# Ledger of designs, part 96: designed miniproteins, single chains, continued (3)

Each design is a single chain, and the fold is of that chain. pLDDT is the mean over its residues in the fold that is shown.

## One batch from the design tools (miniprotein)

Design m11339
Fold by ESMFold2-Fast:
Structure m11339 (fold): chain A 65 residues (1-65)
Amino acid sequence: SNLSEGRALILPVSPEDLTISGNPEENVEITLDEKTGEITLTDKVTGVVLKKKMSPLLMEMLGLE
């Protein structure tokens, strides 16, 4: 919620911490929970799961709850 941490185009953590093995577009599964607006990223190679919540405004624009 702070401006210094709210960057959409720059990762807030080290790229190595969020690295998806191989080709990200082929080796990552992206799932959106329409009820909570939470996006889940699953690395199919390592099994790492990352979760991010969308803003209420973005959820409304996409027709999500």
Scores: mean pLDDT 55

Design m11340
Fold by ESMFold2-Fast:
Structure m11340 (fold): chain A 91 residues (1-91)
Amino acid sequence: SAATAARNADLLARVEERDREGAIKSIENYLKKAAEYLGKVTGNLEEQLAEGKRLADEFIAEVKADPSKLPEAYRRAQELYNEAKKLYEDS
């Protein structure tokens, strides 16, 4: 029935939103960990954490405005994390 199809579409949309929330949380975690590594390398932990928080808020705002940007934001967060981790391991 049309009512069943509409209900199923609503449930799928809610699942997709939860998956997006999970990806956003991963972006936040990558950028926080990147900031922690950079803080250890530079000795400016509080400043790096503040910068990481601002960058995370920027990425999240972009993704909320345009969900198609989510994969790019996710990859960039991973790249920043990997670069920061390497700098820490090489220090």
Scores: mean pLDDT 81

Design m11341
Fold by ESMFold2-Fast:
Structure m11341 (fold): chain A 76 residues (1-76)
Amino acid sequence: SIEEIEEEIRKEVPEIIELEKQLEELVAQNAPFKEILRVAKEALELLIKFMQSKGMEEAAAYLQKLLEKVKELIEK
């Protein structure tokens, strides 16, 4: 289930939790959108690596496409 995947992520990649807290702080501070995207990019990169480690190659490939779009938005 989704809940089981979330718990596994918290256990295996606790850095994602720290990045989530950073995102909350940036939003609360009305930080520039690009700064929010930079932290989101880091979280997405860790999530892709986690999905690959679990053999979820199709999900990882889809997230990789989203990561490329996020990178494009940061570079504008």
Scores: mean pLDDT 81

Design m11342
Fold by ESMFold2-Fast:
Structure m11342 (fold): chain A 55 residues (1-55)
Amino acid sequence: NEEAFRESTPEFREQLEKYYQKLGYSEEEAKKLAIESIRFLARLMGIELPEELLE
């Protein structure tokens, strides 16, 4: 559900950042990719994410 997605967003972002770093991306690129992946999923689900959750 939308609330669960929003509540999990910081943890999900951290998991994605670690995942991309394991694939060989830099810390900066991994963070950008994680944020963009979350924004993409939120758009598909029609969920508004506050900027502070993405930081």
Scores: mean pLDDT 74

Design m11343
Fold by ESMFold2-Fast:
Parts: sequence; structure tokens; C-alpha cells
Structure m11343 (fold): chain A 92 residues (1-92)
Amino acid sequence: SDAELAAQMEASIANARDLLDAIIADARAQGDAATLARLDALRARFDALVAQARAALSAGDYQSARHLVIHAESIATLAVMLHTARKREKPP
């Protein structure tokens, strides 16, 4: 049903947000200001995509909403990659 599809998209958004927030919290705890600035920019982009996805859901445009959710999830994945790469670059 449309309600089940909307609920699944909201669950995907929540999971991606939790992951992104955890990465930002870890970067903040490490005092890595440069990584934090990049992650804050990714968070702003994530929030904009989520707002667009919710607007599409409210309009009954499930196809656009799905594409926007996938795009938001890709931002969370990019944040994971950024955070992981930064940790690996730390000299011994």
C-alpha cells in the first residue's frame, strides 16, 4: 500500500540520518574540524533531499520520493567513506 511504501521510505531516512549523526558525533569527538566542516555540508544536503522527498510523498509522487530517498542514502554512504578515509590517513 502507499502507506506501507511511505513508512518504508521514512524508515530508510531515519536509518541514514542516524548513521550520518553518529559519524558527525565521532568526528566532533576527535576534534577534526576539517572533516566536521565537510560532514556539516553533507548533512545540509541530506536535510534538503529529505525535505524534497517528504514534499513528494505528500503530493503522492512516490517515484520522485524514492529517487530522493536513494540520493539521501548516497550522501550518508559518502559520509561513511569520508570518515573512513580520514581515519586511514592518520600517520602511525
Scores: mean pLDDT 85

Design m11344
Fold by ESMFold2-Fast:
Structure m11344 (fold): chain A 97 residues (1-97)
Amino acid sequence: MAEKLREEVDKLLEELEKTGDPQLAIDLSRAVIKLADVLPPEEALAFGEEVLDRLSKIAERSTDLDTQIAIGVAQIAVATTLVSVDPEAARKRALER
């Protein structure tokens, strides 16, 4: 189950980088939330951090407002999920930014 969700997230990230489709950002956030629910907390945090970093880079390269908004919404959804998994680690990450 987790392996298929990781593959789905990687595929959605690659397609989003290639197409800039706002719907892919929404689908990605849902896949990451499902993956965080089935992974151990440490793995969920590490994976979520990687996804957030990749989303930031995609948003930086995008000139389409709808895509930037969808990525922003996805980043908030992922970050909120990670806070629910481990609030202390999420707080530390925010301070190190």
Scores: mean pLDDT 76

Design m11345
Fold by ESMFold2-Fast:
Structure m11345 (fold): chain A 100 residues (1-100)
Amino acid sequence: DPAALAEQAKLEALFKEKQKEILETMAKDLGKSVEEIIKGGKYGALGNKTGKSVEEIEAIAAESEEKRKEVEKLLEEATKEIDDQILEQVKAAVERNAKE
């Protein structure tokens, strides 16, 4: 359904915009960069998926340029899985509120 896909894309865009605002606020409050906060979250997600510590993941990324690119891909995949789970929860809450 093209209308359902368009609505999903809008929800994803709104989620990303709100996530950016939250991250920028947290960065300002903590005196850190948005990139540092995002890295912490991404490494945590990948650690849960792989059972590796942040230090171990950074060590693998430091081995070579090719290993760094591989770690970046895995971080993006792990982050997307978490984001997809959050997005599904947001959609369920919106649908619940619309029905109630």
Scores: mean pLDDT 64

Design m11346
Fold by ESMFold2-Fast:
Structure m11346 (fold): chain A 146 residues (1-146)
Amino acid sequence: GAMAAAVAAHLAQARTLLDELGKLVDKFYELSMKAAEALKTNPEEARKYLEEAQKVADDGIKAAQGGRDHFNAAAALSTDPAVRAAFQEAAEHLSGIEGTLKYALEELQKAFDEGDAEKMKEISEFAYRVIKGQLAAARAALDAAA
C-alpha cells in the first residue's frame, strides 16, 4: 500500500546516502593524509588539502544527517517493532558518523595549527577506522530489516 511504498522510498534514499557517505569518507581520508604528509615540507600545500578535506567532511556530515532523517522517517512509518528498531539503530550509527567527522575536523585543524603532521595522520586513521565500522553496522542493520 501507500505506507509500504513510502517506507521503500525512504530506504532507497538512505541507501543512496550511505553509498555517497562511504565515498566521501574515503576522499576525506585521502585528503587528510595528504595534508599530514605535505605539512612536513610545504605548509601551504597542506592547508589546501586540509581545506578540501574540510569541505568533503561537511558534505559527509550532510549525507549522514540526511540518511539519519530517512531512517527515522522509515522507522516512524513501520508497524513492525523489530523493523522499527533496526532503522533506529541505523540512524544512531549515522549520528555517530556525524560526531566522528566533527571531532576529526576540530582535531585536524588543531594539529595543523601546531605543525603536528604525525597527530594529523593519527586522527585521520582513527576517524576512518571508526566511521568505516559505523557504516558497516548501519548497512547490517538495514539488511537485517529487509
Scores: mean pLDDT 91

Design m11347
Fold by ESMFold2-Fast:
Structure m11347 (fold): chain A 74 residues (1-74)
Amino acid sequence: SAAVERILALAEEAIAALRAGDHRRAEDLFVQIYSLIHHHGLEDDPAIRAALRRLAEEARRAGDFSLAQAAEAA
């Protein structure tokens, strides 16, 4: 699915932003991810769920606990 591929690409960009210390960019990218997940009804997609878990882990490592909680709740 083109929507799944786009969401996974945005998750990789968000992780790269966290690793670069750009928490604002990571959070802005997460807003896009969340909107796309809900617009396309992809809340239960296993690849997206795995990407959100990985994003939450990377956010926690970076000290962005608000983004970690948001990604775990999505």
Scores: mean pLDDT 89

Design m11348
Fold by ESMFold2-Fast:
Structure m11348 (fold): chain A 98 residues (1-98)
Amino acid sequence: ASLIALAVGLAISELSQEQAEEAGLAAAEKLRELGHDELAEKIEKAVREGLSPLEIGNVVTEAISRLSTEEAVEAGLAVAEKLPPDLAEKVRRVAESA
């Protein structure tokens, strides 16, 4: 879980503001599907407040780090769909090794 969470957060921190917001919201949507509404709300709040890509990445890392390995993989893969191909591949490699 922790390695997937870190990989996702680091990838988001390298994005533009708009891309980081899209990636963060993808993580929040998957967290709601998995029943983690409180964690999803923390990410949604960070996006609404216009926090930087680094701060959005930090909030997403903290949220995913609280998940099981299986749920962290699902959340990481949902974020990877919104990432540039090079960053998406880095997240997928960590998820596949879990």
Scores: mean pLDDT 87

Design m11349
Fold by ESMFold2-Fast:
Structure m11349 (fold): chain A 97 residues (1-97)
Amino acid sequence: MLAKGNIKVIDRAPSEEEARKKAQTYVELARSLAAEEKDLIDYSVETELIREGGIYVAVVNITVVGPESAVKKFAEELEERAKAMGADEIEVEFEKL
């Protein structure tokens, strides 16, 4: 069956430059993992930088579509690696198509 996975990676930094570097790191991670999962039909990444007082919040939104097993494998690997890299928060949502 087909599924859609939405993964949101959040990481906070004291400067815009550091937040941009964190966002780029998660974008590169997602790109690498998507390249390894040949069964994915669609892949998209959007980045957002949010200013909260003196802190910058890097938000990376990753959407994948494909067979349920491929989507879950991608999301699990991304979540595990992002956590290992020190991401502050990771949200994962699955939708059956």
Scores: mean pLDDT 87

Design m11350
Fold by ESMFold2-Fast:
Structure m11350 (fold): chain A 76 residues (1-76)
Amino acid sequence: EKIEVIEKSKEYIEEGIKNKKYEEGMKETFNILHKNDPETFSEMVKEMKEKGTDSYEESSKFMKEYIEKKIKEIKK
């Protein structure tokens, strides 16, 4: 259940990066996580603010890495 939501959020962020639609990919990822996994959403946003990403591209790449890390942690 939770893993499916996180994997879906990864698909949105990766598609945004691939197509250079960084803002759209970020918004889709935020929407699905905020609605279905608010804890992971809150943690990701907090870490992104701590990192200080200055662009939609940097923020998208950070979100992808964060989500990939979470998926690996759940699958272990």
Scores: mean pLDDT 79

Design m11351
Fold by ESMFold2-Fast:
Structure m11351 (fold): chain A 110 residues (1-110)
Amino acid sequence: MSLEEKIEAARELEEIFLENLRKLMLKEGVPEETIEKWLEELDEIFQKLLEAIKNKDIEAAKEYLDKLEEKLKEVADYLRSQGKDEVADAVLAYAERLREMAEQLIKLVE
């Protein structure tokens, strides 16, 4: 599989994760406007991360990965503060999976 094909697969996987997260948050009573704002922000950071990887800009890729994790932690911390521990745990699980995938892609272009 080419780097471009691996990046496209990563995009598809992220879209699945965001859709699953949307469904879980809606089920647990998170306001739709709040969900859409968070998912849009996460998608924007992830797209910038993949673009940096495609361009072999390792420093930018690492910066966007850190921003992605910071945003996911912010979302999880807020959800936990609202008593939505199961949703917060799911957000952190997605953060871990996205981190593993991004680190593998970064190592491929280093």
Scores: mean pLDDT 84

Design m11352
Fold by ESMFold2-Fast:
Structure m11352 (fold): chain A 93 residues (1-93)
Amino acid sequence: MEERKREGHFEIVLESTLLFGSEKGIEAFKELLDGMDPEQRERVRRRIEEERARLEELLEEYKDSKTGGKVAVRVMAESGLKAAEELLEYLEK
């Protein structure tokens, strides 16, 4: 139960990290991945792939937007997409 409670908190941290795409967030998340067993890492990999697809869709939707708020969403989606790709590459090793 402690383990599954930790996984729940991990998913919240994952979503936040992918939304903001910060280098420090990515490094902290890699540290969390290092503490996981292979089965947990595989489940996380699938979740990251799902979020990558959502970020790609969001980026496509707002690619031509010139409004400040929508430009911020595009920048966030681009950062999140890079974070997702880096984490997926890390999980392949």
Scores: mean pLDDT 68

Design m11353
Fold by ESMFold2-Fast:
Structure m11353 (fold): chain A 62 residues (1-62)
Amino acid sequence: SRATLEARLAEARARGLTGLAQVLEDALAGRIPAETALRIWEAYQAGDRDELYELLADINAS
């Protein structure tokens, strides 16, 4: 899971996805669950805006 987070973070940075990179950095630092950060990544890649915004609201409410 950590290796997956690091790989996704490198890709987010290479693509200039600054908000997504921050979410992945927060997961690596233990501030949010790794599973949640990876779900946010998958929602973004799928173009599922409804799921993306729901997941972002969940981490911002905490």
Scores: mean pLDDT 80

Design m11354
Fold by ESMFold2-Fast:
Structure m11354 (fold): chain A 98 residues (1-98)
Amino acid sequence: DRVRRAAETLLTLLLELQAEGTPDGVAEEDLARARALIPPIAAETAAALEREGREWHARALEALARLLEELVAAGRPVPEIRAELRRLQAQLDAEFEA
């Protein structure tokens, strides 16, 4: 399934960006390539989640993808991007459990 594959790819990219101990060793071109894939994959996956009635998950995914795109456009360093993504993920997790 293309949607499942897209979700797995996006999750892997987000986990890599949030991982501890990796910021300084990541090549800028590899990070730029990963970032370019996130918006289209996120949009496709979010649309599929909405069709399944998983609206909260769709919005959470879109929010994370949008934040990543914004921080990239602002030229933020990789460690700052990771910190911001972790903060938003924790907030979204708390909102879902409430």
Scores: mean pLDDT 61

Design m11355
Fold by ESMFold2-Fast:
Structure m11355 (fold): chain A 67 residues (1-67)
Amino acid sequence: MDEAVDATLARGSELVARARELGEEVAEQVGKLVDRAVQAAASGDLATAERYLAEAEELVRRAEKEQ
């Protein structure tokens, strides 16, 4: 498997798991961003993959702050 895709999947899985603790809506939004990041990484667009992962991390962080 491509190392960049594996790394994106690993980070994405952690973000989705954290988002599920915050609610179904957050988990759905984070899941969509992670799916886009994995697709970008698989296409060799690592900059776009990192951007989607950063958006997912920011979404999780903001939702956690509201608790």
Scores: mean pLDDT 81

Design m11356
Fold by ESMFold2-Fast:
Structure m11356 (fold): chain A 63 residues (1-63)
Amino acid sequence: NPRDAAIKAIDSIDPEFAERFREAVKDAKTGDEVANVLNELWAEGAPEEAINAGLKAVGDADL
């Protein structure tokens, strides 16, 4: 599950941002939808390390 994988990866780096991300991504069902939410949050100034961890987890889950 790309959403749960991304949440777990982000929570390991930034638990406060992971809580915000969990709310933002609640309706995302596919890896592409989760990646779109991450890219939008990146454009809003979200932490680069957390965003990169989330994107990696999405890619790994969709393999």
Scores: mean pLDDT 82

Design m11357
Fold by ESMFold2-Fast:
Structure m11357 (fold): chain A 55 residues (1-55)
Amino acid sequence: MEEKKREEERRKLRIAELEALLEMELWVLKKAGAPQKEFEEVKKRAQEELEKIRK
């Protein structure tokens, strides 16, 4: 039970960290006027990482 709760908290934290990093990278790209393709690449990488955690 306790270990299961810690696993959920860990996943939540990792997801939040990835989301924060994604937001930061998207903000940098937006500020630099990057093309749509770069946004898609960053989002794709983040999505793949999130799927690994959610597995």
Scores: mean pLDDT 77

Design m11358
Fold by ESMFold2-Fast:
Structure m11358 (fold): chain A 65 residues (1-65)
Amino acid sequence: MKLEELKKLFKEMGFSDEEIEEFLKMDDDEKGKLLQERYDENPDIPLEVIDRIVRLYVELQSRSS
């Protein structure tokens, strides 16, 4: 399931379950800022992990509209 994959990727970035739920309620600007801040704090996180999170989120949103 896409949501389970998204949660797994967020946990690899050090997000808690509460932070993941908060993230899903954010607008797109806030989401982008949070992901950028996490990457800046942890530069050893691969860019492909962040890209995959963004892609999974966009796919979930597109199916919900």
Scores: mean pLDDT 70

Design m11359
Fold by ESMFold2-Fast:
Structure m11359 (fold): chain A 85 residues (1-85)
Amino acid sequence: MREEIIKKIEELDIKIKNGEVSYEEVRERAREIAGLADEEVARLEAEARERGRAAGLPEEEIRLLAALAPVLLVQQRLLEEERRE
């Protein structure tokens, strides 16, 4: 459940760091983990791209941030809940 989502996020992060997954695979896994509606995912991707450009990140990093945006939102929500213990 919540622990399963955290584990999936950690496994995805490890695979990205090891270069074991393509951009398309990252995007698909992020959507699966987040469980958000397509319109919400599109909004998060657009916001991540805008933030990345504002921060002066390389295009490759902006693309990765956009792909991970749904998972990053879910991770942020889980961390907020944990801190409210």
Scores: mean pLDDT 75

Design m11360
Fold by ESMFold2-Fast:
Structure m11360 (fold): chain A 76 residues (1-76)
Amino acid sequence: MDETLEEMLKGLEAMLQKSKERGNVPTEEEIKKIEEKYKKNPSAMNDSELLALAKHYIEKQDFEKAREIIKEMLNK
């Protein structure tokens, strides 16, 4: 596995934890909208949207999906 990918995954887990502590996390409606955008047009996703989606999958413990999204960010 790409070491950079694993470092980004750990960074996102830390950011998610801080966001939860501050009460500053996207709503389920916001995440659903980002997820639908990703399914329809992944190339139109900006880094902020990909970051939010990756955090969502980490929250759901779907680490394979989270790595997929992080890889998309790295390949931009």
Scores: mean pLDDT 74

Design m11361
Fold by ESMFold2-Fast:
Structure m11361 (fold): chain A 77 residues (1-77)
Amino acid sequence: KVEELVKQALEALEKGDYRTALELIHQLAKEDPVAALKLAYRLQPELVRDYLEGKITLDEAAERLKKIDEVRKKFLE
């Protein structure tokens, strides 16, 4: 169950689907907080934490992660 959620979250991240990835990480946090934390560190742990704590919306978190990814891609190009 946890392994399936981790796999789905990683696939969502690979596709740049941050909204789905965040929703799956939220589900993981209920079943296995350590696995959720490890996935958060692949993104932005503070931003993911703020989303999980309800300090920012799913839409805000997904938008910010997308912008961070765009900036990283520009640095690699």
Scores: mean pLDDT 78

Design m11362
Fold by ESMFold2-Fast:
Structure m11362 (fold): chain A 68 residues (1-68)
Amino acid sequence: SIDEKADIAVKAVENTLKKLGLSLTDEERQALKERVKAIYEEGEKSGDPEAARRRLLRLMVEEIEKKK
């Protein structure tokens, strides 16, 4: 499901941040999850999974960089 895919993506960001001694707040985690879900939903509507995947990877990198 989209919810499960979003949880996996959020955990990947959390795990990367944890290795750097950083973490997401509960509020940041929920906000990130909702943005990831929106990207997956847009990908299904547009029929362009590669564009959705590129947007997801960019979002994940940007969230990690914001915390450094």
Scores: mean pLDDT 83

Design m11363
Fold by ESMFold2-Fast:
Structure m11363 (fold): chain A 107 residues (1-107)
Amino acid sequence: EDEIFKKAMETFKLMDEVAEEIAKTEKGPEFMKRLAEAKAKAKALEQELLSQGKTAEARAEANRLLTEGYIEIIRELAGEKYKEQIEFLEESLPDLIKAGELLGKKE
């Protein structure tokens, strides 16, 4: 249903908003470096699974790795300030995985 994609989009928007805020702090350079590394890992796994014809798994696993990466980086660099956002991201993780799986099945 449409609700899974809506929740995924709202969750990614929250991730971007938190990232933009942290990027403007003294910890911004370290945050952006770790985020780039997390995105690269997610993309590498996605491409590996896509090369095997596992499109649904590729999209699901990319969303999982990226979201887990965001949660870990935010927790380490700004966890106290973003505790509620981290809790929301952790709660939303299954829906992000499902959204990726469903998107991959449409390809």
Scores: mean pLDDT 83

Design m11364
Fold by ESMFold2-Fast:
Structure m11364 (fold): chain A 50 residues (1-50)
Amino acid sequence: MKTVRVRTGSGREEEIVEAVGGKLLKIDGDYLIFEVPEDKLHEIPDFVGE
């Protein structure tokens, strides 16, 4: 798994991450920090790599 930072916008970020087997770790200001399988990293919209 890989930790990713995703900018908040649509409110669907957690749903998308959960759908690919990831999980929310924490909220960091305007960003959500998720743990995501590396093979599914490309499915996450507007992510900013860690």
Scores: mean pLDDT 70

Design m11365
Fold by ESMFold2-Fast:
Structure m11365 (fold): chain A 68 residues (1-68)
Amino acid sequence: SAEDLLSELVMLYSQALRYYGPSGALETAVSWLQSQGLSESTARRIAELILKGDLDGALEELRRALER
């Protein structure tokens, strides 16, 4: 579900932020979201929402990306 992906993404982002810093964490999140089947543009938009703490916005974008 979108909620499950968001939970995993937040955990991944927090861990990557400690190891790679903000720019490395953003690129790690983008790459991971692309591995889940999202386009680069959608993945980057979601990762940027996570970076600024907009979890509701990130969840809405994930729901849209997973809809047919």
Scores: mean pLDDT 85

Design m11366
Fold by ESMFold2-Fast:
Structure m11366 (fold): chain A 82 residues (1-82)
Amino acid sequence: SAATRAELDRAAGRYVSELYAEAQVIDSKEAEKLVLEFAERATDIIREGLREGLPISVVLERLEELAKEAWEELDKIKEQEL
């Protein structure tokens, strides 16, 4: 369980780092807020997935879907800041 949690935390942290880097390029408070909201939602997905005993692959897929949604939202913010 500790090894599983560490793998999920690593995956989420990688997505947060990538989103944060893009938010810094956009340089808006809305983009920064979106990254923070992603981090909170990712933590919730991991916590609930582990509580429900979901396979790690399912939790990783949910994190990937959440990251895809976050990138789409960042693209919209970037377009509005032009």
Scores: mean pLDDT 86

Design m11367
Fold by ESMFold2-Fast:
Formats: structure tokens, sequence, C-alpha cells
Structure m11367 (fold): chain A 70 residues (1-70)
């Protein structure tokens, strides 16, 4: 279960993200998503990390997150 794998890694990600900017947190999340084989989620999170704050980039991230629950 991809969601279960993400939840299991959440404390490690939260500790690594402590004190970091939103862009740095997004980059960490993108790396974790790529490690878990979630390529669409990794790409969407990386776009946010690279400074793409457009509504389109945010919708893509939301869609990728929703796909994990399917």
Amino acid sequence: DVREALEARAPELEAAAAGKSLAEQAALFARLAAELGLDDLAAAAQAIADGDTSPEARRALAAAVAAIGA
C-alpha cells in the first residue's frame, strides 16, 4: 500500500524537513515520492520545489496525491 508506505516514512520526512523552506520541503517530498516509484507525484512536487506556484502545478500535485488513494 503506497499510502501506508508514505505514512511509515512521514516521521523521517518531517524530521528532515524541520526548519526548511516550503521549496526545500517540496524537494524532500519529491525525492521520497521518486524513491517509492510515484513518478507523477515526484514530478508535481519537484515543480513546486523549483518555484512553480501556478494553479496548474498545484492542481497537478493534488491530482497525483488523489491517485495514491485509488
Scores: mean pLDDT 70

Design m11368
Fold by ESMFold2-Fast:
Order: C-alpha cells, then sequence, then structure tokens
Structure m11368 (fold): chain A 90 residues (1-90)
C-alpha cells in the first residue's frame, strides 16, 4: 500500500479531520463496509500510547509492520483499507 493510499485512507476514517482516528470512527467505517474485523485489537496494537486513538505516525508504523503476529493484522487491515479506497475512488 502506497503512502498516498495510506494518507487517503486515514482521511476517510478521520471524518472529523482532527488528525487522529478513534475506535468509534474506525468501527463506523468498517461496519459500513460489512467488515467484522476486531477493531479493538487493531487499536490496541497500533495505539502505542494507549490513549484510545491512532495518530498518523502510529497508523503508518502499524501499516508498515512486517514482523511477528502484528504483521498479519496489518495485512488484513491494509486489505480492508484498499477495499474502502476502491469504493471511494473518484
Amino acid sequence: MSQDQQRRAFGIIDTDGDGVISLAEMQAVFRSMGSTMDIQRIIDVADIDGNGVIDWDEFVAFMNDTDGPTAIAAQQFQRIMQQMLQRHAA
């Protein structure tokens, strides 16, 4: 997934434009796509600070994680993000 695709995906999920993704925003987007992915688990893995939100730097770090059990979650998340971007293509 390219940096431009990641940036666009982040912007679609961040409906308030505050520069962070909340659990509620991510759940709303994934539900609209018919996904039953464990969003809480994704946030727990990506939210390094444990504050319940994902900023751009944490999002990019999670998306580029290629090691260990978190890599599988990142790959699944990327697949859903690519599907979301395709549906929102202009």
Scores: mean pLDDT 68

Design m11369
Fold by ESMFold2-Fast:
Structure m11369 (fold): chain A 74 residues (1-74)
Amino acid sequence: SLEEFAEHALEVLRRGLEIADAEPDPATRSQLLEGLRTQAEYLAQVARDHGLEELSQKFEELAAEIRRRLAEVR
């Protein structure tokens, strides 16, 4: 189902964030974080458009967390 797909995608993005957090190279870390942010924002919109409000909220929260990390390196 779309819900199961979205739940799986959320877990994949969370794992990606752990990988980005462990990346010692700042440029590579920023590139990983930008990719994860774009994916999280896109999936939040897709979830919202399909009435998956709880999942949309979780993707929005993840995107906000990633944006905070990106702001800290500027």
Scores: mean pLDDT 87

Design m11370
Fold by ESMFold2-Fast:
Parts: structure tokens; C-alpha cells; sequence
Structure m11370 (fold): chain A 96 residues (1-96)
């Protein structure tokens, strides 16, 4: 996808522009996967600190997919236990 290409190129600005257009539940995993590919820890942290449960879930999945211990710890604090368990299940399935 265009989002994956932008993430692989390290185009942070384009990734931020593209994700701003996504607001459906079906976008959660593709957006999180692209953010993990980009490796933008600052953006992932920003999403985890968001007041939106949707963006916190996206950030949590990206943090777990990236495997950054500090971001994973932040996800555990900022997501509900149910959201965190869901994020872990999604990332585990993507690795199987």
C-alpha cells in the first residue's frame, strides 16, 4: 500500500498525512504495522498519550510490533487491560 511504501522509505511526514485520513476499525492493524515499520518512537508515544482510545490502541499495537520496552511499558499503563490483551493477540498472530 501507499502507507507501507512511505513507512519503508522512512517518510515520516507522508505517514502522518496518510494516517490522519484513516478512522475506521479496519485501519487499526495496517496503520499500526506501518508505524512499526517506520520505527517512529515519538509518533507511537504521541498516539499512546492520545485521549482517543482508538489512537491509543493503534499506538499499543505498533509498540508491541516494534518491541520497544519503554513503549510497551507505556502501552500497559495507557491501554485498558482488555485493549492491551487484544493488541498482544494481534501481534502474536502476525508472527505465527
Amino acid sequence: TELDVAALRGDRERVRELIAKFDTPEDVFPVAAALALLGDRELIRELLESKSPFWRLVGGIAALALGDPELVALAEKNLSPKQFAYARALVERSRA
Scores: mean pLDDT 78

Design m11371
Fold by ESMFold2-Fast:
Structure m11371 (fold): chain A 103 residues (1-103)
Amino acid sequence: MKLVAAVGGDGGDSLLEAGKAAIALGAETLVLGGPDKKQLEAAKKELEKEYPDVKVDTVLGDNSGQSLMLAYEAARKEYGGEAVGSLTVKTASGTGHALILEV
């Protein structure tokens, strides 16, 4: 079975760190949600550079509080699966979250 992570964060560093933590748990695909297109594209670029075998999708949200849920809905629509785990990372720039889906 493959692991897909839906990832949301309140800041650029928290989004990136939550994505890295999800990859460390075995996620082969990330769906990044956030309110800032430039922060999403920067996190995607850095993750694809460090982890070239990981697929990274993005979904633009209206605000940071909705970013995880929008990422989760997008991940379920594209890949399916059920949430089997979650993680939270705290950084100086904010809090990042991931929901791990087994597909």
Scores: mean pLDDT 81

Design m11372
Fold by ESMFold2-Fast:
Structure m11372 (fold): chain A 87 residues (1-87)
Amino acid sequence: SVEELIKEIEERIEELRRMGYTSLAETVERLAKRFLEALEKGDKLEAEISLGMLRIVLGVAKVAKLPQEVIDNIRKIIDALDQLLAL
C-alpha cells in the first residue's frame, strides 16, 4: 500500500540518522518530500527530477565508499519511491 511504502521511506531515513549520517539523511528526506509533494500534485516531471537527484546522491555515496548499509538504505528509499511512481 501507499502508506506502507511511505512508512518504509521514513524508517530508512531515520536509520541513516541513527547511523550518524545526519546531513545525508536531511538531504534524502528533502528530496523524498519533494517527490511525494510532486506526486500528490500530479507533477510527474518534478517527481522524476527528484528521483533522478536521489539516484545522483546514491552514485556519490558509492564513489565516496560509504558503508554498504548506508548505500542499501538509500537504494531502498529510491525503490520505494519508484514503486509509488508506478501506481
Scores: mean pLDDT 89

Design m11373
Fold by ESMFold2-Fast:
Structure m11373 (fold): chain A 76 residues (1-76)
Amino acid sequence: MSPEEVAKAVLERMDAAIAAGDPQALRRASNEGEAVAKYLEELAKKSPDPETQKRLIELAKKVREGAERARAAAES
């Protein structure tokens, strides 16, 4: 699975958890998002291509933003 597919899948799961409004699902989605963001950041560090590094860092930021939103929703 490509990094883009991994990011898309976790973002879709976070959106579904937010729509459902289940605090346990939101916490799980947030934790998964944080793990995926770290994975993408490590891939970026190992990438020799500056454009690929930029793309992976951007994906990691989007995933982290999603995880923060899911965490905030769980606390509301």
Scores: mean pLDDT 83

